Designed miniproteins, single chains. Designs and how they scored, part 71

Each design is a single chain, and the fold is of that chain. pLDDT is the mean over its residues in the fold that is shown.

## One batch from the design tools (miniprotein)

Design m2469
Fold by ESMFold2-Fast:
Structure m2469 (fold): chain A 93 residues (1-93)
Amino acid sequence: ATLDEVLRLAEQLRKEAKKISPEAEKLADGLYEAVRGLSSGTTGAENLGRAKELADQLVKKVKEINPEMAPKVEELAQRLIDAAEAFLANQQK
């Protein structure tokens, strides 16, 4: 996975979160910033950990506010984390 693919998934997740609540949007914005930081050679693993935390928090928040949207957000969040992990693994070779 490329960083551009990770960022596209994060942007899609931001658009979906914005439709749900301001709190979900803030969590998705934080997630976007965390995955943008994956290319930082010294903090890539730390940023991946932060992304996983924010993704989990976002899914939990969406389940509370709009349960009908939770499966879509959960699927996008999982795809994002999978892509982010694959990107970081490829950077370490």
Scores: mean pLDDT 81

Design m2470
Fold by ESMFold2-Fast:
Structure m2470 (fold): chain A 81 residues (1-81)
Amino acid sequence: SLEARFEELIKNKDYEGAARLLAEELAAATELSAGTRETARATIEALRIIAENKENIEEGKKEAEKRLLELRRARLEAKRA
């Protein structure tokens, strides 16, 4: 079912996939109430924010590790001169 697929994506922390699934279902559904559509849109936006923050955290971590390694190398080279 749609609900089971959505729950599996959330369980696997695939928030982007979960947002995509809801967006596709919302686009396909022509008979949903305005309130249901608004709730779905708010949920999609929340999931996209979570996905974006997860990517930004991982990217920031990689950048910080790379910067630290470069600073360590510069300190070692300064001590050899």
Scores: mean pLDDT 74

Design m2471
Fold by ESMFold2-Fast:
Structure m2471 (fold): chain A 91 residues (1-91)
Amino acid sequence: MEEIGKQKVKPSPELKAVLKELGITKDEVTLSEIIQALLDYLAKHGLLDPENPGIADVSDTPLGKIFGVDKIDLGNIDEIVERILKHTTPL
């Protein structure tokens, strides 16, 4: 796992709400925990595009509102990390 994935951050209230739905209630989380939680959220809500399984449709979700996008490309993890960092405070 990448070194950056071990960095502890404080999620925004909006991102924290998504994490709490997945059982993550602590104030300090790692980027790896956030990424894993987002993948679990996408799977739980059936948001993966059936024609493009690497693409998640988040248009009708709090996650889509947080990132300001209708779809997330799971093959572009760097974009996901960048969007997460915009909604976290480094510790």
Scores: mean pLDDT 72

Design m2472
Fold by ESMFold2-Fast:
Structure m2472 (fold): chain A 89 residues (1-89)
Amino acid sequence: MSELEKELEELLAEAIEFGIATLDYLVSRGVPLPEALALAIDLANAYIEIQVDVLAKKYGLSDEEKAKLLAELKAAVTAALEAHAAALA
């Protein structure tokens, strides 16, 4: 694996962990599951956008490569959070 690939795998794992922790926290505070899921996805996506910007600058990624990575990471995190929410319901 390249160093970029390792950092992307770590970022995905961190984003999923952050999203799940946020979802669980919001549900524990009495936020309804659908609203908690939407907020957790929004926050996880914001985290991904910031981190991908840092990696794009570090590794000299093109705007096209950055956009593709953002789409792939956001899709993966959304799927993981939706699966976790389904297990809570």
Scores: mean pLDDT 88

Design m2473
Fold by ESMFold2-Fast:
Structure m2473 (fold): chain A 95 residues (1-95)
Amino acid sequence: SMEEVERAMADFEKAWADYEKARADLQANPASPAVAEAYMESAKNYAGALGDYARSLGRFLGPEVSHRLLKIADEENKGLLKETEAAYARSLAAA
C-alpha cells in the first residue's frame, strides 16, 4: 500500500510536470491546434494520475478520506477537461 502510494505520487508528479510544460507551450503558441492537442493530452494524463494517486491514498488512509480525495480529484479533472477543450476549440478557430 505504501509502495503503491509512492509509485502513484511519482506518476502524479511526472504527469503534473508534463502538464505544466504543455501549458507553457500553449501560452507561447495559443493559435496552434497541435500545441493545444498536446496540452489536452497532457491534461488528460495528469487527470488520470491525480485520480490514481487519490485512490491509492484513500486505500491507505481509509474510506472517509478516500471519498473526499476522489471527489476533489473528480471536480478538478472536470474543470481541467473543460478548460483544455475550450483552448483546443479556440486554437482551431484561430488556425
Scores: mean pLDDT 79

Design m2474
Fold by ESMFold2-Fast:
Structure m2474 (fold): chain A 96 residues (1-96)
Amino acid sequence: MEEETEKLKKESAEELRELAKRLKEAAELAAKVDSKLAATAEGLANLLEDSAEAIEKSKVSIESAENIKKGVEAAKETVDKLEAEVKAAYDAALAA
């Protein structure tokens, strides 16, 4: 049980950091075409990095670790949607 909890924590924190990195790249792209979208992406990236650090430092039960994993999956869906919005905005700005 402890090994499974630690594995879920590490995987969740690593996935949140990768999602934050993707959002920082999306924010840089968005900054060229939509400053509000860029600010949203940067803000979410910072929140995900803070969440990853909190998960690594916290001692949680297996049930809490499983709930964290579900939260990470929801965050991934949000990031995927935001990246699509950034790409659409960038492509629209380049289409003249």
Scores: mean pLDDT 82

Design m2475
Fold by ESMFold2-Fast:
Structure m2475 (fold): chain A 61 residues (1-61)
Amino acid sequence: AEILKKQADEYIEKMLESSPEEAKFYVHMALGYAETLENIDKEKGEEVRKRIEEAVEEKKK
């Protein structure tokens, strides 16, 4: 569970640092890890998903 959260967080960070084209790939990867985590620990997965959404909004600014 913690490994999945850490991997999702790493992809979120890479998304924020990458170009818009590469960011789409990293968002997809992070969401995949968040979804897998939601199946194991729903609260932690939802927290990671929310962080991905906030990071996507930040990237648009």
Scores: mean pLDDT 77

Design m2476
Fold by ESMFold2-Fast:
Structure m2476 (fold): chain A 60 residues (1-60)
Amino acid sequence: SLEEELEKLSEETGIPLELLKDSFEKLLKSSVENLNWLLQNEDDERLQKLVKLVLKVKEK
C-alpha cells in the first residue's frame, strides 16, 4: 500500500522512487506540527504531495 503510493507519486512527479523513499523516511521523523507548517509554506506541488502522504500515514 505505502510502497504503491510512493511508486505512483514517483510516476506523477518524475522524482526517482529512491529519493522519495529517503525524503519520506526523514519527514516521518518530524512532528505533525512541523509537517503542517511545511505544507503551508512549501510552494513545490511535488513536495506538498509527499508531505500530505506522510501526514496521512502518521495520523492513522
Scores: mean pLDDT 79

Design m2477
Fold by ESMFold2-Fast:
Structure m2477 (fold): chain A 109 residues (1-109)
Amino acid sequence: GIEDGRKGYEYGKKGYELADSEAGRNAGYSARRGGELAYEAAKKAEEGVGKEETMRAAVLGGSGAALGLAGAEIARRGGTAPEEAVELALLGGYYAGLAAHEAAERAIA
């Protein structure tokens, strides 16, 4: 729901702030796990054939991609390697995508 969406945004925002710091580089390992979970969730949704599964995949993928791109831009401005920032941002994208998926399920139920 909306609360999970806000949590996803807060996590993503903290990831951006960390990406611009020395601590952001060390957080890359934790962010990688988040990115893997987001990727697996998107892949699982994509494997389904139908309007609902396609919508789930689009929501999860779009949210993750948007946060990843924003993280990379912030990392470039701060002089941090874009890869670490993207991986960290994907952690926030996972929760945002999950919240959007739940909202879509509720709307079409």
Scores: mean pLDDT 51

Design m2478
Fold by ESMFold2-Fast:
Formats: sequence, structure tokens, C-alpha cells
Structure m2478 (fold): chain A 61 residues (1-61)
Amino acid sequence: SARARLLTQIEQFIRYARRQSRSVEEFRRDMEALLAWVREEHPELTEEAEALARAAYQEFA
């Protein structure tokens, strides 16, 4: 489904942003931009996107 494809893209973006970011600060900026976009364009996915971003943050400690 379109929603499943979008969620997969969100997950991939979060993983790539985490791998590319030099610091937690840079990653946070990317996550803030992503979550703002999700809330505006696809609010139904906000909880899932936020959970994925939070899980990635935990890996940074």
C-alpha cells in the first residue's frame, strides 16, 4: 500500500540520516525536519515515525 511504502521510506531515511550524521545534534536536526513534514503531510504516520526516530536516538545514547 502507499502508506506501507511511505513508512518504509521514512524508516530508510532515519537509518541513512543516523549513519550519515557526525553527531547527535546533526541527527536531531534531520529528525525534527522529518517529523515536521510527517505531521503536515501524513499525520496518521506521526506516531510510527516518532517511535522510529526515538529508537534510533537510543542507539546514540
Scores: mean pLDDT 82

Design m2479
Fold by ESMFold2-Fast:
Structure m2479 (fold): chain A 74 residues (1-74)
Amino acid sequence: KISELFSAGPESSAEELEKALVEGQKYANEKETEYTKKLIENAEKYKDTLAGQLLLLFSNSDIEGALKLLEEAE
């Protein structure tokens, strides 16, 4: 779920965040339009945070970019 990305703290591993992205992608595929809209709204609201940047990348299905951002944030 995308809520797991919001709950991910500084101690969250890249592996844990990758699992959250995979689960969120499955949910997004099922509820594509509505879920993508919520992701974009949340990304804009928290654009200055790591979580907001991850949500924006995830809304574009850029899982590789999201993982790279997480590695750089470590």
Scores: mean pLDDT 63

Design m2480
Fold by ESMFold2-Fast:
Structure m2480 (fold): chain A 65 residues (1-65)
Amino acid sequence: SREERLSRVALAIGELRARHGRPTVTVDEIAEALGISPEEAQRLVDELVAQGRAEKVGDGYRVRP
Protein backbone atom coordinates (compact mmCIF):
# COMPACT_ATOMS: atom_id res chain seq x y z
CA SER A 1 0.00 0.00 0.00
CA ARG A 2 1.01 3.67 -0.22
CA GLU A 3 1.18 3.90 3.60
CA GLU A 4 3.50 0.87 3.71
CA ARG A 5 5.77 2.57 1.16
CA LEU A 6 5.68 5.87 3.12
CA SER A 7 6.57 4.04 6.36
CA ARG A 8 9.48 2.25 4.63
CA VAL A 9 10.85 5.62 3.38
CA ALA A 10 10.57 7.18 6.87
CA LEU A 11 12.36 4.16 8.39
CA ALA A 12 15.08 4.31 5.71
CA ILE A 13 15.73 8.02 6.42
CA GLY A 14 16.23 7.25 10.12
CA GLU A 15 18.44 4.23 9.44
CA LEU A 16 20.61 6.09 6.90
CA ARG A 17 21.08 9.01 9.32
CA ALA A 18 22.16 6.56 12.05
CA ARG A 19 24.68 4.89 9.69
CA HIS A 20 26.04 8.09 8.06
CA GLY A 21 26.04 10.37 11.11
CA ARG A 22 24.85 13.26 8.87
CA PRO A 23 21.81 15.40 9.89
CA THR A 24 19.93 14.75 6.60
CA VAL A 25 19.54 12.15 3.84
CA THR A 26 19.25 12.84 0.10
CA VAL A 27 16.59 11.47 -2.26
CA ASP A 28 19.30 9.53 -4.16
CA GLU A 29 20.42 7.82 -0.93
CA ILE A 30 16.81 6.83 -0.15
CA ALA A 31 16.30 5.51 -3.70
CA GLU A 32 19.50 3.42 -3.52
CA ALA A 33 18.68 2.03 -0.06
CA LEU A 34 15.14 0.96 -1.09
CA GLY A 35 15.92 -0.12 -4.67
CA ILE A 36 13.43 2.34 -6.18
CA SER A 37 13.81 5.13 -8.75
CA PRO A 38 14.86 8.63 -7.61
CA GLU A 39 11.56 9.88 -9.07
CA GLU A 40 9.52 7.45 -6.92
CA ALA A 41 11.64 8.33 -3.85
CA GLN A 42 11.01 12.07 -4.46
CA ARG A 43 7.22 11.52 -4.68
CA LEU A 44 7.14 9.53 -1.43
CA VAL A 45 9.37 12.05 0.40
CA ASP A 46 7.17 14.94 -0.83
CA GLU A 47 4.14 13.13 0.60
CA LEU A 48 5.88 12.58 3.98
CA VAL A 49 6.72 16.32 4.07
CA ALA A 50 3.11 17.23 3.15
CA GLN A 51 1.91 15.02 6.04
CA GLY A 52 4.35 16.64 8.51
CA ARG A 53 6.26 13.35 8.98
CA ALA A 54 9.50 14.60 7.40
CA GLU A 55 11.11 17.97 6.68
CA LYS A 56 13.44 19.32 4.03
CA VAL A 57 16.63 20.90 5.34
CA GLY A 58 18.90 22.28 2.62
CA ASP A 59 19.27 19.60 -0.07
CA GLY A 60 18.31 16.74 2.29
CA TYR A 61 15.49 15.35 4.42
CA ARG A 62 14.98 14.18 8.00
CA VAL A 63 12.06 12.55 9.82
CA ARG A 64 10.37 14.54 12.56
CA PRO A 65 11.01 13.24 16.09
Scores: mean pLDDT 84

Design m2481
Fold by ESMFold2-Fast:
Structure m2481 (fold): chain A 74 residues (1-74)
Amino acid sequence: SSLEEFDRAAVAMLTTLDSPDEARWEAALAAALAALRGLPEEHRGTYRDTLIAWLESQPASARRARAIAALRAV
């Protein structure tokens, strides 16, 4: 399911927000964006906005800002 793929990718991205492994963070962000683009158009906005809202509840960081900007560009 595209929703299950998005959920898995989103959790991986969120889990790597403070990871010292930059390559792992970059891969997780790319996977989350790809999974979001793979969602049906009718669900994409809702799931994007939900993930952004969750990110905005987390402590401020450069990765948080980048993830929010990248998600808004989808």
Scores: mean pLDDT 87

Design m2482
Fold by ESMFold2-Fast:
Structure m2482 (fold): chain A 94 residues (1-94)
Amino acid sequence: MKKVSFNVSESEKAVAEKVAQKLLDAGAVGYSFRKGKSGNIVATFEFSVSVGELEVTIVEYDKERGYFQVKVTLKGTGDEMELKIERKPMVSTE
């Protein structure tokens, strides 16, 4: 079992924490890593999990910036939004 922590803005905190908890409970589905723009390392994760009325898919992780890009869809509707979940900094090198 893996433990994950995120540092997010106040407006994103509630959704980000719920997403993080559900991902920890559900586990990983798939992922891929590649070089991004300007040589940055970009990881793409593919997790699909349904949580009550909320369906979440992680589509991108920026390792250099330490965040995940997720797509959140309200279950039963076509409403969709993107959310940025930032990982707390471990070492301040950049």
Scores: mean pLDDT 44

Design m2483
Fold by ESMFold2-Fast:
Order: sequence, then C-alpha cells, then structure tokens
Structure m2483 (fold): chain A 80 residues (1-80)
Amino acid sequence: SEAEKAVLEGLDQWIEKFKDYPEFVKFVKEIKKELEEGKITPEEAVKRLKEYVKESDLPEEDKEYLELQIKNLEEYIKSV
C-alpha cells in the first residue's frame, strides 16, 4: 500500500540519520521487519514509534524532529 511504502521509506531514512543511537536503530529495524512481514499495520507501526520516541533517552532536538516526522506520517496514512 502507499501508506506502507511511506512508513518504510521513513524508517530507512531514520536508520541512516540515527546510526549513532544503536537501541533506536534496533527498534526501527524490528518495526520495519514486522511491517514487511505483515505482522503490523502502518497505523500500528506509527503508534509504536510515537510511544518509543516519547519514552526514549534521545536528545530533545531529535525527539522533536521524530515527533514531527511521525505526525506527518499519521496525517498521510489518514489521507490514503
């Protein structure tokens, strides 16, 4: 689906951008695998990412960036 493609593209960008945060990258790769295997929906993937970022030890600037990207993905998924 277009929603799945958008989420997968975002996850790949975050794996590259946040390479210095191994726990976050590990989590993103797990979400990517579950989404590719059809174990979760794009909506569920975005929900889990949002919860992880909120509770994570990532720097505030990185959290703000990710929260904005997640909001954009949520809005896109609702539009398709």
Scores: mean pLDDT 87

Design m2484
Fold by ESMFold2-Fast:
Structure m2484 (fold): chain A 95 residues (1-95)
Amino acid sequence: LMEEVEKNFKELEELLNSSTPLSEVLEALKKFKETAIKAIEESKNPEEILEFVEESYERLLEKLKPVAPDFLLEEIEEAKEEIEETYEEKKEKEK
């Protein structure tokens, strides 16, 4: 749910502000994506979750652009796209 998504994003932000290994950051990104997908699927307000997730990824991309390798930026963009697709599928199914 939304609270779990917010918690996972905060944990990811804390890792990025620390001298954390890239592998741990990648695992945190994967966890955030999986939690966001689940939250969208289970939520009564998937649009609100999508908006928070999109803002969160934009914030991450801005922080990482100057320091991150291209493959990490691609991973974030792919995760954002997958979450957006999950929202679209849920919206279509509920029509």
Scores: mean pLDDT 77

Design m2485
Fold by ESMFold2-Fast:
Structure m2485 (fold): chain A 111 residues (1-111)
Amino acid sequence: KKEEIKKLAEKRIKILTENVDLVADSLAPEIARWLAEGLPKEEVIRRARELGYQLGVEKGLDPLVFARLAERIAEKAYEAGATTPEQVRAVADELRKKRIETIKKYEEELK
């Protein structure tokens, strides 16, 4: 049963990592451009959400998961003052790390 919980956490972390990397690699140039142009936070978030949804559909993956990841990456990139694709990817990496910590903490609470 501890083994089952670990396997579920490992699957969730793998899927999260793959989804974050795919969203960041595909959308970082667009998000960075919008932020460099000085678009309002809500507009950047909206555009990222729409592109994330489309990316999920195009890849045959969960479009709602991709939309939510893109939205969060855009929000945190805005808050961090990111204006380059590399800076947007760094923000995505930080979000992934924090989410992995949450998943691991949840696994510990179930032990």
Scores: mean pLDDT 81

Design m2486
Fold by ESMFold2-Fast:
Structure m2486 (fold): chain A 97 residues (1-97)
Amino acid sequence: EKLKELEEIAKEVEEKLEKEAKKKVEEFIEELLKKNEEKPLTKEELREELKKFLEELLKEGLITEKEYKFLLGVLEAHENIELSDEEKIDIIIEKIK
């Protein structure tokens, strides 16, 4: 079931990214699957790997800072809380103030 959860997270990320970033996501998923075969990843380790990947996409200019923050929110919502886009915007506004 962990592999299926990983695929769903990747799908959500891909829906928000440009074509070039989609290829990077696919390559990242293949690397994670290989790592998982060598040593089973915990949910925490999986989330850390995904966060690092999003940081690399931001560093390469494939996503904007706004998209990066949104995708981090999607990862957090997947675990604990489903927040509306309006609630996510309110949190971002509050943080900027």
Scores: mean pLDDT 60

Design m2487
Fold by ESMFold2-Fast:
Structure m2487 (fold): chain A 87 residues (1-87)
Amino acid sequence: SMEAFKATLEEILKTFKEGLEKKEDPAKIAERMGKIINSNKSLSEEQKELIERMVLEMILLYEEHPDEPEKNLEKAEELVKKTLEKL
């Protein structure tokens, strides 16, 4: 559902933000985000694919710029916005 899609995007962004604040390893953040996606039975396959691509880009940003948490969060927020616009 669209409501489940939006709720999942919000939970992913919150999880990413918390991971950045705690300076967690990108792999640990990715594992938690993967569990969020896989636990949500209300997502279509197309919605899962969109979120998975967004998550991959978020993790790559953090891996490339580990010392720029504020900039990584701003880019993650933009990725969430762009992902919502694809529906």
Scores: mean pLDDT 85

Design m2488
Fold by ESMFold2-Fast:
Structure m2488 (fold): chain A 98 residues (1-98)
Amino acid sequence: QWSGAARLEARIEERDGVTELVVTATVTVPALSATRVTAGIEIRPLDGGPARLGFTTVDVPVTSEPAEVTFTVRIALASRAEAEAAARGEARVSLAAE
């Protein structure tokens, strides 16, 4: 398992009464021996609301040098206000080899 700092981009999408927070993360990882990892984003809203979790599976290059890995997760939320609170929250990224 790896966790660390990530460059994050968050946007809010509203469609057909559904609100989603779309989070794209780019992380620089040390040498990777796995070709596939489970990538997770945990967001803790600034208002003290419940943590929001998003997961995806990402194919990664096997490399002996540091590499950038980019992935996107979508988190469904009950309202735009909740999405805005989450977008301003503290985000943490983790990668786990499969």
Scores: mean pLDDT 73

Design m2489
Fold by ESMFold2-Fast:
Structure m2489 (fold): chain A 68 residues (1-68)
Amino acid sequence: MLPSEEELKRNAALIYTALAINDAKRGDLDGAVESALKAIELYPELRDEIIERIRSVNPEAAKRVEAA
């Protein structure tokens, strides 16, 4: 098993999620979508949580992530 690789991917996804939230708070919709999609690509199991967190700060950014 390679649990260290999965943990690194999960941690990277959380970092990109934080970047997406920061971009969404600033009204940077393109940046928020880009970072959120990278987070989802790294750890797809967090997709719904990532979208929900973004929606709490910028519903338009969350809508764009869902549409991508």
Scores: mean pLDDT 82

Design m2490
Fold by ESMFold2-Fast:
Structure m2490 (fold): chain A 129 residues (1-129)
Amino acid sequence: SYEERVKEALERVEKLNEETLEKVRKAIEEKDLEKVKEVLFEAVDKFMEIAKEYPELAVVVLNELMGLFVDVVLMLVEAGFPKEEIREIAEEVAKYVLEKVKEYLPEFEELAEELIEEFMATVDRLLSQ
């Protein structure tokens, strides 16, 4: 049923969010920004797999992915990483999202561009505090 597919997709998104945040926490403890970036690239690939399997929920999946990135940026700010390095990681991850959306979900390219613009504006606001 549609309700069962929605539940399955959201449970997969929630689990992936929890696993990603735990991996990011560990990388932050190790002061390894390159590892944070690798973890986020892996999360993009896994979110794209979910969106491809549940295309009727692609908008929800992409919004959840952008929300996860905002949470990670906040974690990096709280950990005291340089703002220029945080912004660079955010830009690289956003670019990777757009590349993967063009490959797997080309019908959502324009939406992904809008979500990325909103995400980068949020990053700039967070880094100005």
Scores: mean pLDDT 90

Design m2491
Fold by ESMFold2-Fast:
Structure m2491 (fold): chain A 78 residues (1-78)
Amino acid sequence: DRAQALYAAGLPEEERRKAIYEDMMAKIASLPAEVDAAGLDREAIIEEVEKALAELERRGADPLTIEYVRAALAALRA
């Protein structure tokens, strides 16, 4: 796991958080192409992600999780 490898490398906490954030955002940016390559209905995936976001907001999930899900939704809509 890349996150664990970065932690084990003894990087400063700020550098580790930045690297993990950048890795997650890169994965999110690739989601539309992966959905399309899998032959999935992008509109149906968008609807499910919107439902998941509403549930996360309802239960008071942490702000970073909400940010990642919102970024995924924005990428899928692009």
Scores: mean pLDDT 76

Design m2492
Fold by ESMFold2-Fast:
Structure m2492 (fold): chain A 80 residues (1-80)
Amino acid sequence: SMEEQKKRLEELVKEGREIADAYRARWAETGDFDDLLRLLVVESMIGVLEYAIKNNKPVSEEILDLEERALAQERADLAA
């Protein structure tokens, strides 16, 4: 349902914000360009998801799966 998808999008936004905060903190400490780039990528992904939530835009399952996988990869890279 659209309600279930919105809940899933909201959870992804929450996860993305945690990842973005971690990259922002790392970049502020180190000045590492890769951390800045990853921060900007995650912020962009969050923005698209927030737009979909606010404007009641359906997101295809393919795109949702890509977003979930991409955020999971960024989280894994932070843990490495």
Scores: mean pLDDT 86

Design m2493
Fold by ESMFold2-Fast:
Structure m2493 (fold): chain A 64 residues (1-64)
Amino acid sequence: SAAEAERGARGALAAAEAARRNGSGGMKHTALYGAQEALKLDPESEVAKEALRAAEEAMRETGA
């Protein structure tokens, strides 16, 4: 489960970074959902917390 949370968090972080670079609405929502799910699996995951911050930043900068 921790390994699954880590993998999900890394995927969410990559999606957030792609959303910020490309302005993709779909990727920013994917990043936000993935980060939130990773935190539900492992609330102490630093990678999941970083992914959530990156996803929230992408949502703020790209627009909803």
Scores: mean pLDDT 74

Design m2494
Fold by ESMFold2-Fast:
Structure m2494 (fold): chain A 85 residues (1-85)
Amino acid sequence: SPLEQRVLQLLDEAIDRARAGDDDAAQELLGEAFRLLGTLPLERQAQVLDQAIQRARDAGVDDLAALLEETRRDVLERLRRELES
């Protein structure tokens, strides 16, 4: 999906900015990525976040990886509640 690729592109840019020490730019890119991510179905949000977590870990940005893992846990909990309804 072009939207999913755009979210991953923004997350990759956020990782690059975080690695460069530009926390303000990283936060701006994360905000836009999460805004677009929230427009995807929950299953696709979880899949995109799984890919982003791996990219953040591979890049050594452990604080961002932890944030993405927390976000993915929230998405999976919401998805579980919808499926159990």
Scores: mean pLDDT 87

Design m2495
Fold by ESMFold2-Fast:
Structure m2495 (fold): chain A 60 residues (1-60)
Amino acid sequence: MEKVKEQIEKDKKFYDELLKNASPEAREEIEKLRPQFKEDYAEVAKLAGNEELAEKIKKE
């Protein structure tokens, strides 16, 4: 459980850094993938048995 939460936080931080350093063209492409990243993280949280974390990820 804790390892999954830490991995999600690291991935979110990495995604934020990508957006911060991306060119305008790359930023558009990355933003298109953001909803997919949320769904993937929420699915992992559900599989780990943490419904609360999954709901928080979806709302962000």
Scores: mean pLDDT 69

Design m2496
Fold by ESMFold2-Fast:
Structure m2496 (fold): chain A 74 residues (1-74)
Amino acid sequence: MKEIEEFNRKVGEIVDAIKRGDYASAEKIALEAIDAITDGLLLSRLLGFFRELAEAYPEISSLMQKLEEYIKKQ
């Protein structure tokens, strides 16, 4: 499905941004992905993905918290 393909593309872009230390771009792409996703299951998967990233990259733990708040505020 195009929606899952778009989701996977955004996830890849976020990972690439984090790997190069571009946390500002990672945050922007993540917020755009959250705004574009209307499916609660995909939003839950995105949250799970960010929790896994925060474990691998402790420097983004604050970003994870910010994104979780943004999803709840929607």
Scores: mean pLDDT 76

Design m2497
Fold by ESMFold2-Fast:
Structure m2497 (fold): chain A 60 residues (1-60)
Amino acid sequence: SAAERRRAIVGAGEIAVLLLGPDASDEEAIALARQILASQGLSATDEELREGIREGRRRL
């Protein structure tokens, strides 16, 4: 579902930010989040990943 996809994208963003730390660039976080999603068999646009990173940072 769209909600499950959104949760996966935000979850990947949270993991990327946790692993890289708060000072990591958006570009570094997007690259790692893309790799995390790929390991789950999922893909996302740069804009979807950027939104996931923003939401992930808000939750930390």
Scores: mean pLDDT 84

Design m2498
Fold by ESMFold2-Fast:
Parts: sequence; structure tokens; C-alpha cells
Structure m2498 (fold): chain A 80 residues (1-80)
Amino acid sequence: MTAEQIYERMKKGNATEVIKELLKELGYEVGDDEDPFSTLVRIALQEGLDVDFDALMSNDLGTRKKAAAELIAKLYQKKS
């Protein structure tokens, strides 16, 4: 799954639910009380991925969604 496909899915629905579902599909545990963006950052760092903290902490929701989509796409590549 590409970053563009993930980003489009996030734009059409609830971004936090999309992140949660995709992380679960990859076999990661996501708590009901966890912020999905924070969970994604933790998982990405654990997998040795570079994290764009400025983009993920942006006040622009579109920028945050795009950065999250790019991280999830890299996780798919690692699990493939």
C-alpha cells in the first residue's frame, strides 16, 4: 500500500480510525485509550524509521495526515 493510497483513505474518513486499523492489519497492538498518532510514532521509532516530528506536530491536519500516511507506507514495506 502506497503513502498516497493511505492519505486518500484518511481524507475520506476518520484519520485516527484509519491509522488504528492499518496498524492492527500490520500486527501491531493499539490501545483504545492511546492517541493513534503517538502510537504510530512509537512503532515507527521501534522499527528504525525516520520520523518527521515537525510534520506530525503541525497545526495543519492535512500535513499530519500526509506524514502519518508516509510512515504507515514504510511499515508496510518492512512487513512485506
Scores: mean pLDDT 79

Design m2499
Fold by ESMFold2-Fast:
Structure m2499 (fold): chain A 68 residues (1-68)
Amino acid sequence: ILDALRDILTRMFEERKRQMTKEELKQYLKELGYSDETADEIIKLVDKDGNGYITRQEVLDALRKLLE
């Protein structure tokens, strides 16, 4: 999970994306070799408001919670 969140942040920075859709995030996680179940858990951690968009800040906040 921590490695997945780092990879997501890295991709967002490399592509100059401030946000991505949950569908884009799920596809990316599956490209990294995560299962559908694990990808859904990660999305649930970052998209708590359920608006369908994942911001760079939401990913950072999720990382921060896991490191505490």
Scores: mean pLDDT 74

Design m2500
Fold by ESMFold2-Fast:
Structure m2500 (fold): chain A 87 residues (1-87)
Amino acid sequence: KEEAIKNVEKADQLLEEGRDLEKARSYLKKAAEILNNQKLIDFIDNTPVTEENLLAAIADIYYELGEFEKADEYSRRLHELLHEKAK
């Protein structure tokens, strides 16, 4: 659990920097593996490496951890990003 959160934090740092999305994805996959959540692993492996998909994965991982406030925070960030891209 603590290791899963650390991996999510590392992925978020890379996303905030706008760098190395593939490495951010690898950290999220490690978090999903720690959670032993095959659905999250499959999502991460089978979706394109984009900011949108990585934010969605972070939100889902926090939901699985019971960190609902954090999950809602990342869901809002995802919606804001999608709104910006629609302009």
Scores: mean pLDDT 78

Design m2501
Fold by ESMFold2-Fast:
Structure m2501 (fold): chain A 97 residues (1-97)
Amino acid sequence: MEKEELEKERQKINRIVAAAISAVGAVIDAELAIRYAKEGKLEKAREYLEAARRDIEIAEEGLELAKEEKLEKMAKLIEKEIEEARRLIEEAEALLK
């Protein structure tokens, strides 16, 4: 009974941790998209831009779980990285026109 409940909570926490990793990954991917766009490597820039968008989707799912679990610090960290990644994606898109 209690062990099954702990396993369910651990599964939610693992999903939130994965989302935090994806949020940071989205920032990295977006920065690489900007770099490759500036170098004229447009196809590679688009690949990283797509990866950044996918990572944001994963991060948004885990952000919802973090808010439900009232993990305020983790929710704010994930949200901050999503906002930064979106800003960098906009910069990359402007370079790719």
Scores: mean pLDDT 88

Design m2502
Fold by ESMFold2-Fast:
Structure m2502 (fold): chain A 92 residues (1-92)
Amino acid sequence: SRKELLEKIKEILLKMSSEPLEAQLKALRPLIEEDPLGARVVEIGLEAGLPEDLALAMGVHVLGAVALGEMKPLSDEEIRAIVERIAESMRA
């Protein structure tokens, strides 16, 4: 379940607490991509030219919000809309 996935993510973050945030996010990539929604967020973010760490951070945020019931699972179109707004902000 996504709640079990969040607990695994927390465990890895605790084990890597002395590492830079970018290294922590990269270590989480296999777990994020194990979830179909997390995999799509990362894929769409990278296709739009987002840095890997930002794409992974979006994946963690979306998975966390959905697992806690604070967000409905996003469609590909909704993910693309969010990613494009972030990409525009980075180009400005």
Scores: mean pLDDT 82

Design m2503
Fold by ESMFold2-Fast:
Structure m2503 (fold): chain A 69 residues (1-69)
Amino acid sequence: DEELRQQIEQIQQQIKDLQALKAKVEALRAKAEAAGNRAGVAMYDRLIADIDARIAELQEQLKKLQQQL
């Protein structure tokens, strides 16, 4: 099913985009930590946790769609 395959592709792309964003946020967290910016580190930790939760949700959706192939 082309529609199902397109949905799978879109979710895979969203996961990749979020993983790339996570890497950038982790780099910013490392810079904040090196600078002694504890508030910045805490903020980036929350952002990373939010990104991880979003990735987990998309991974779950991906599994369900792949089972329908």
Scores: mean pLDDT 88

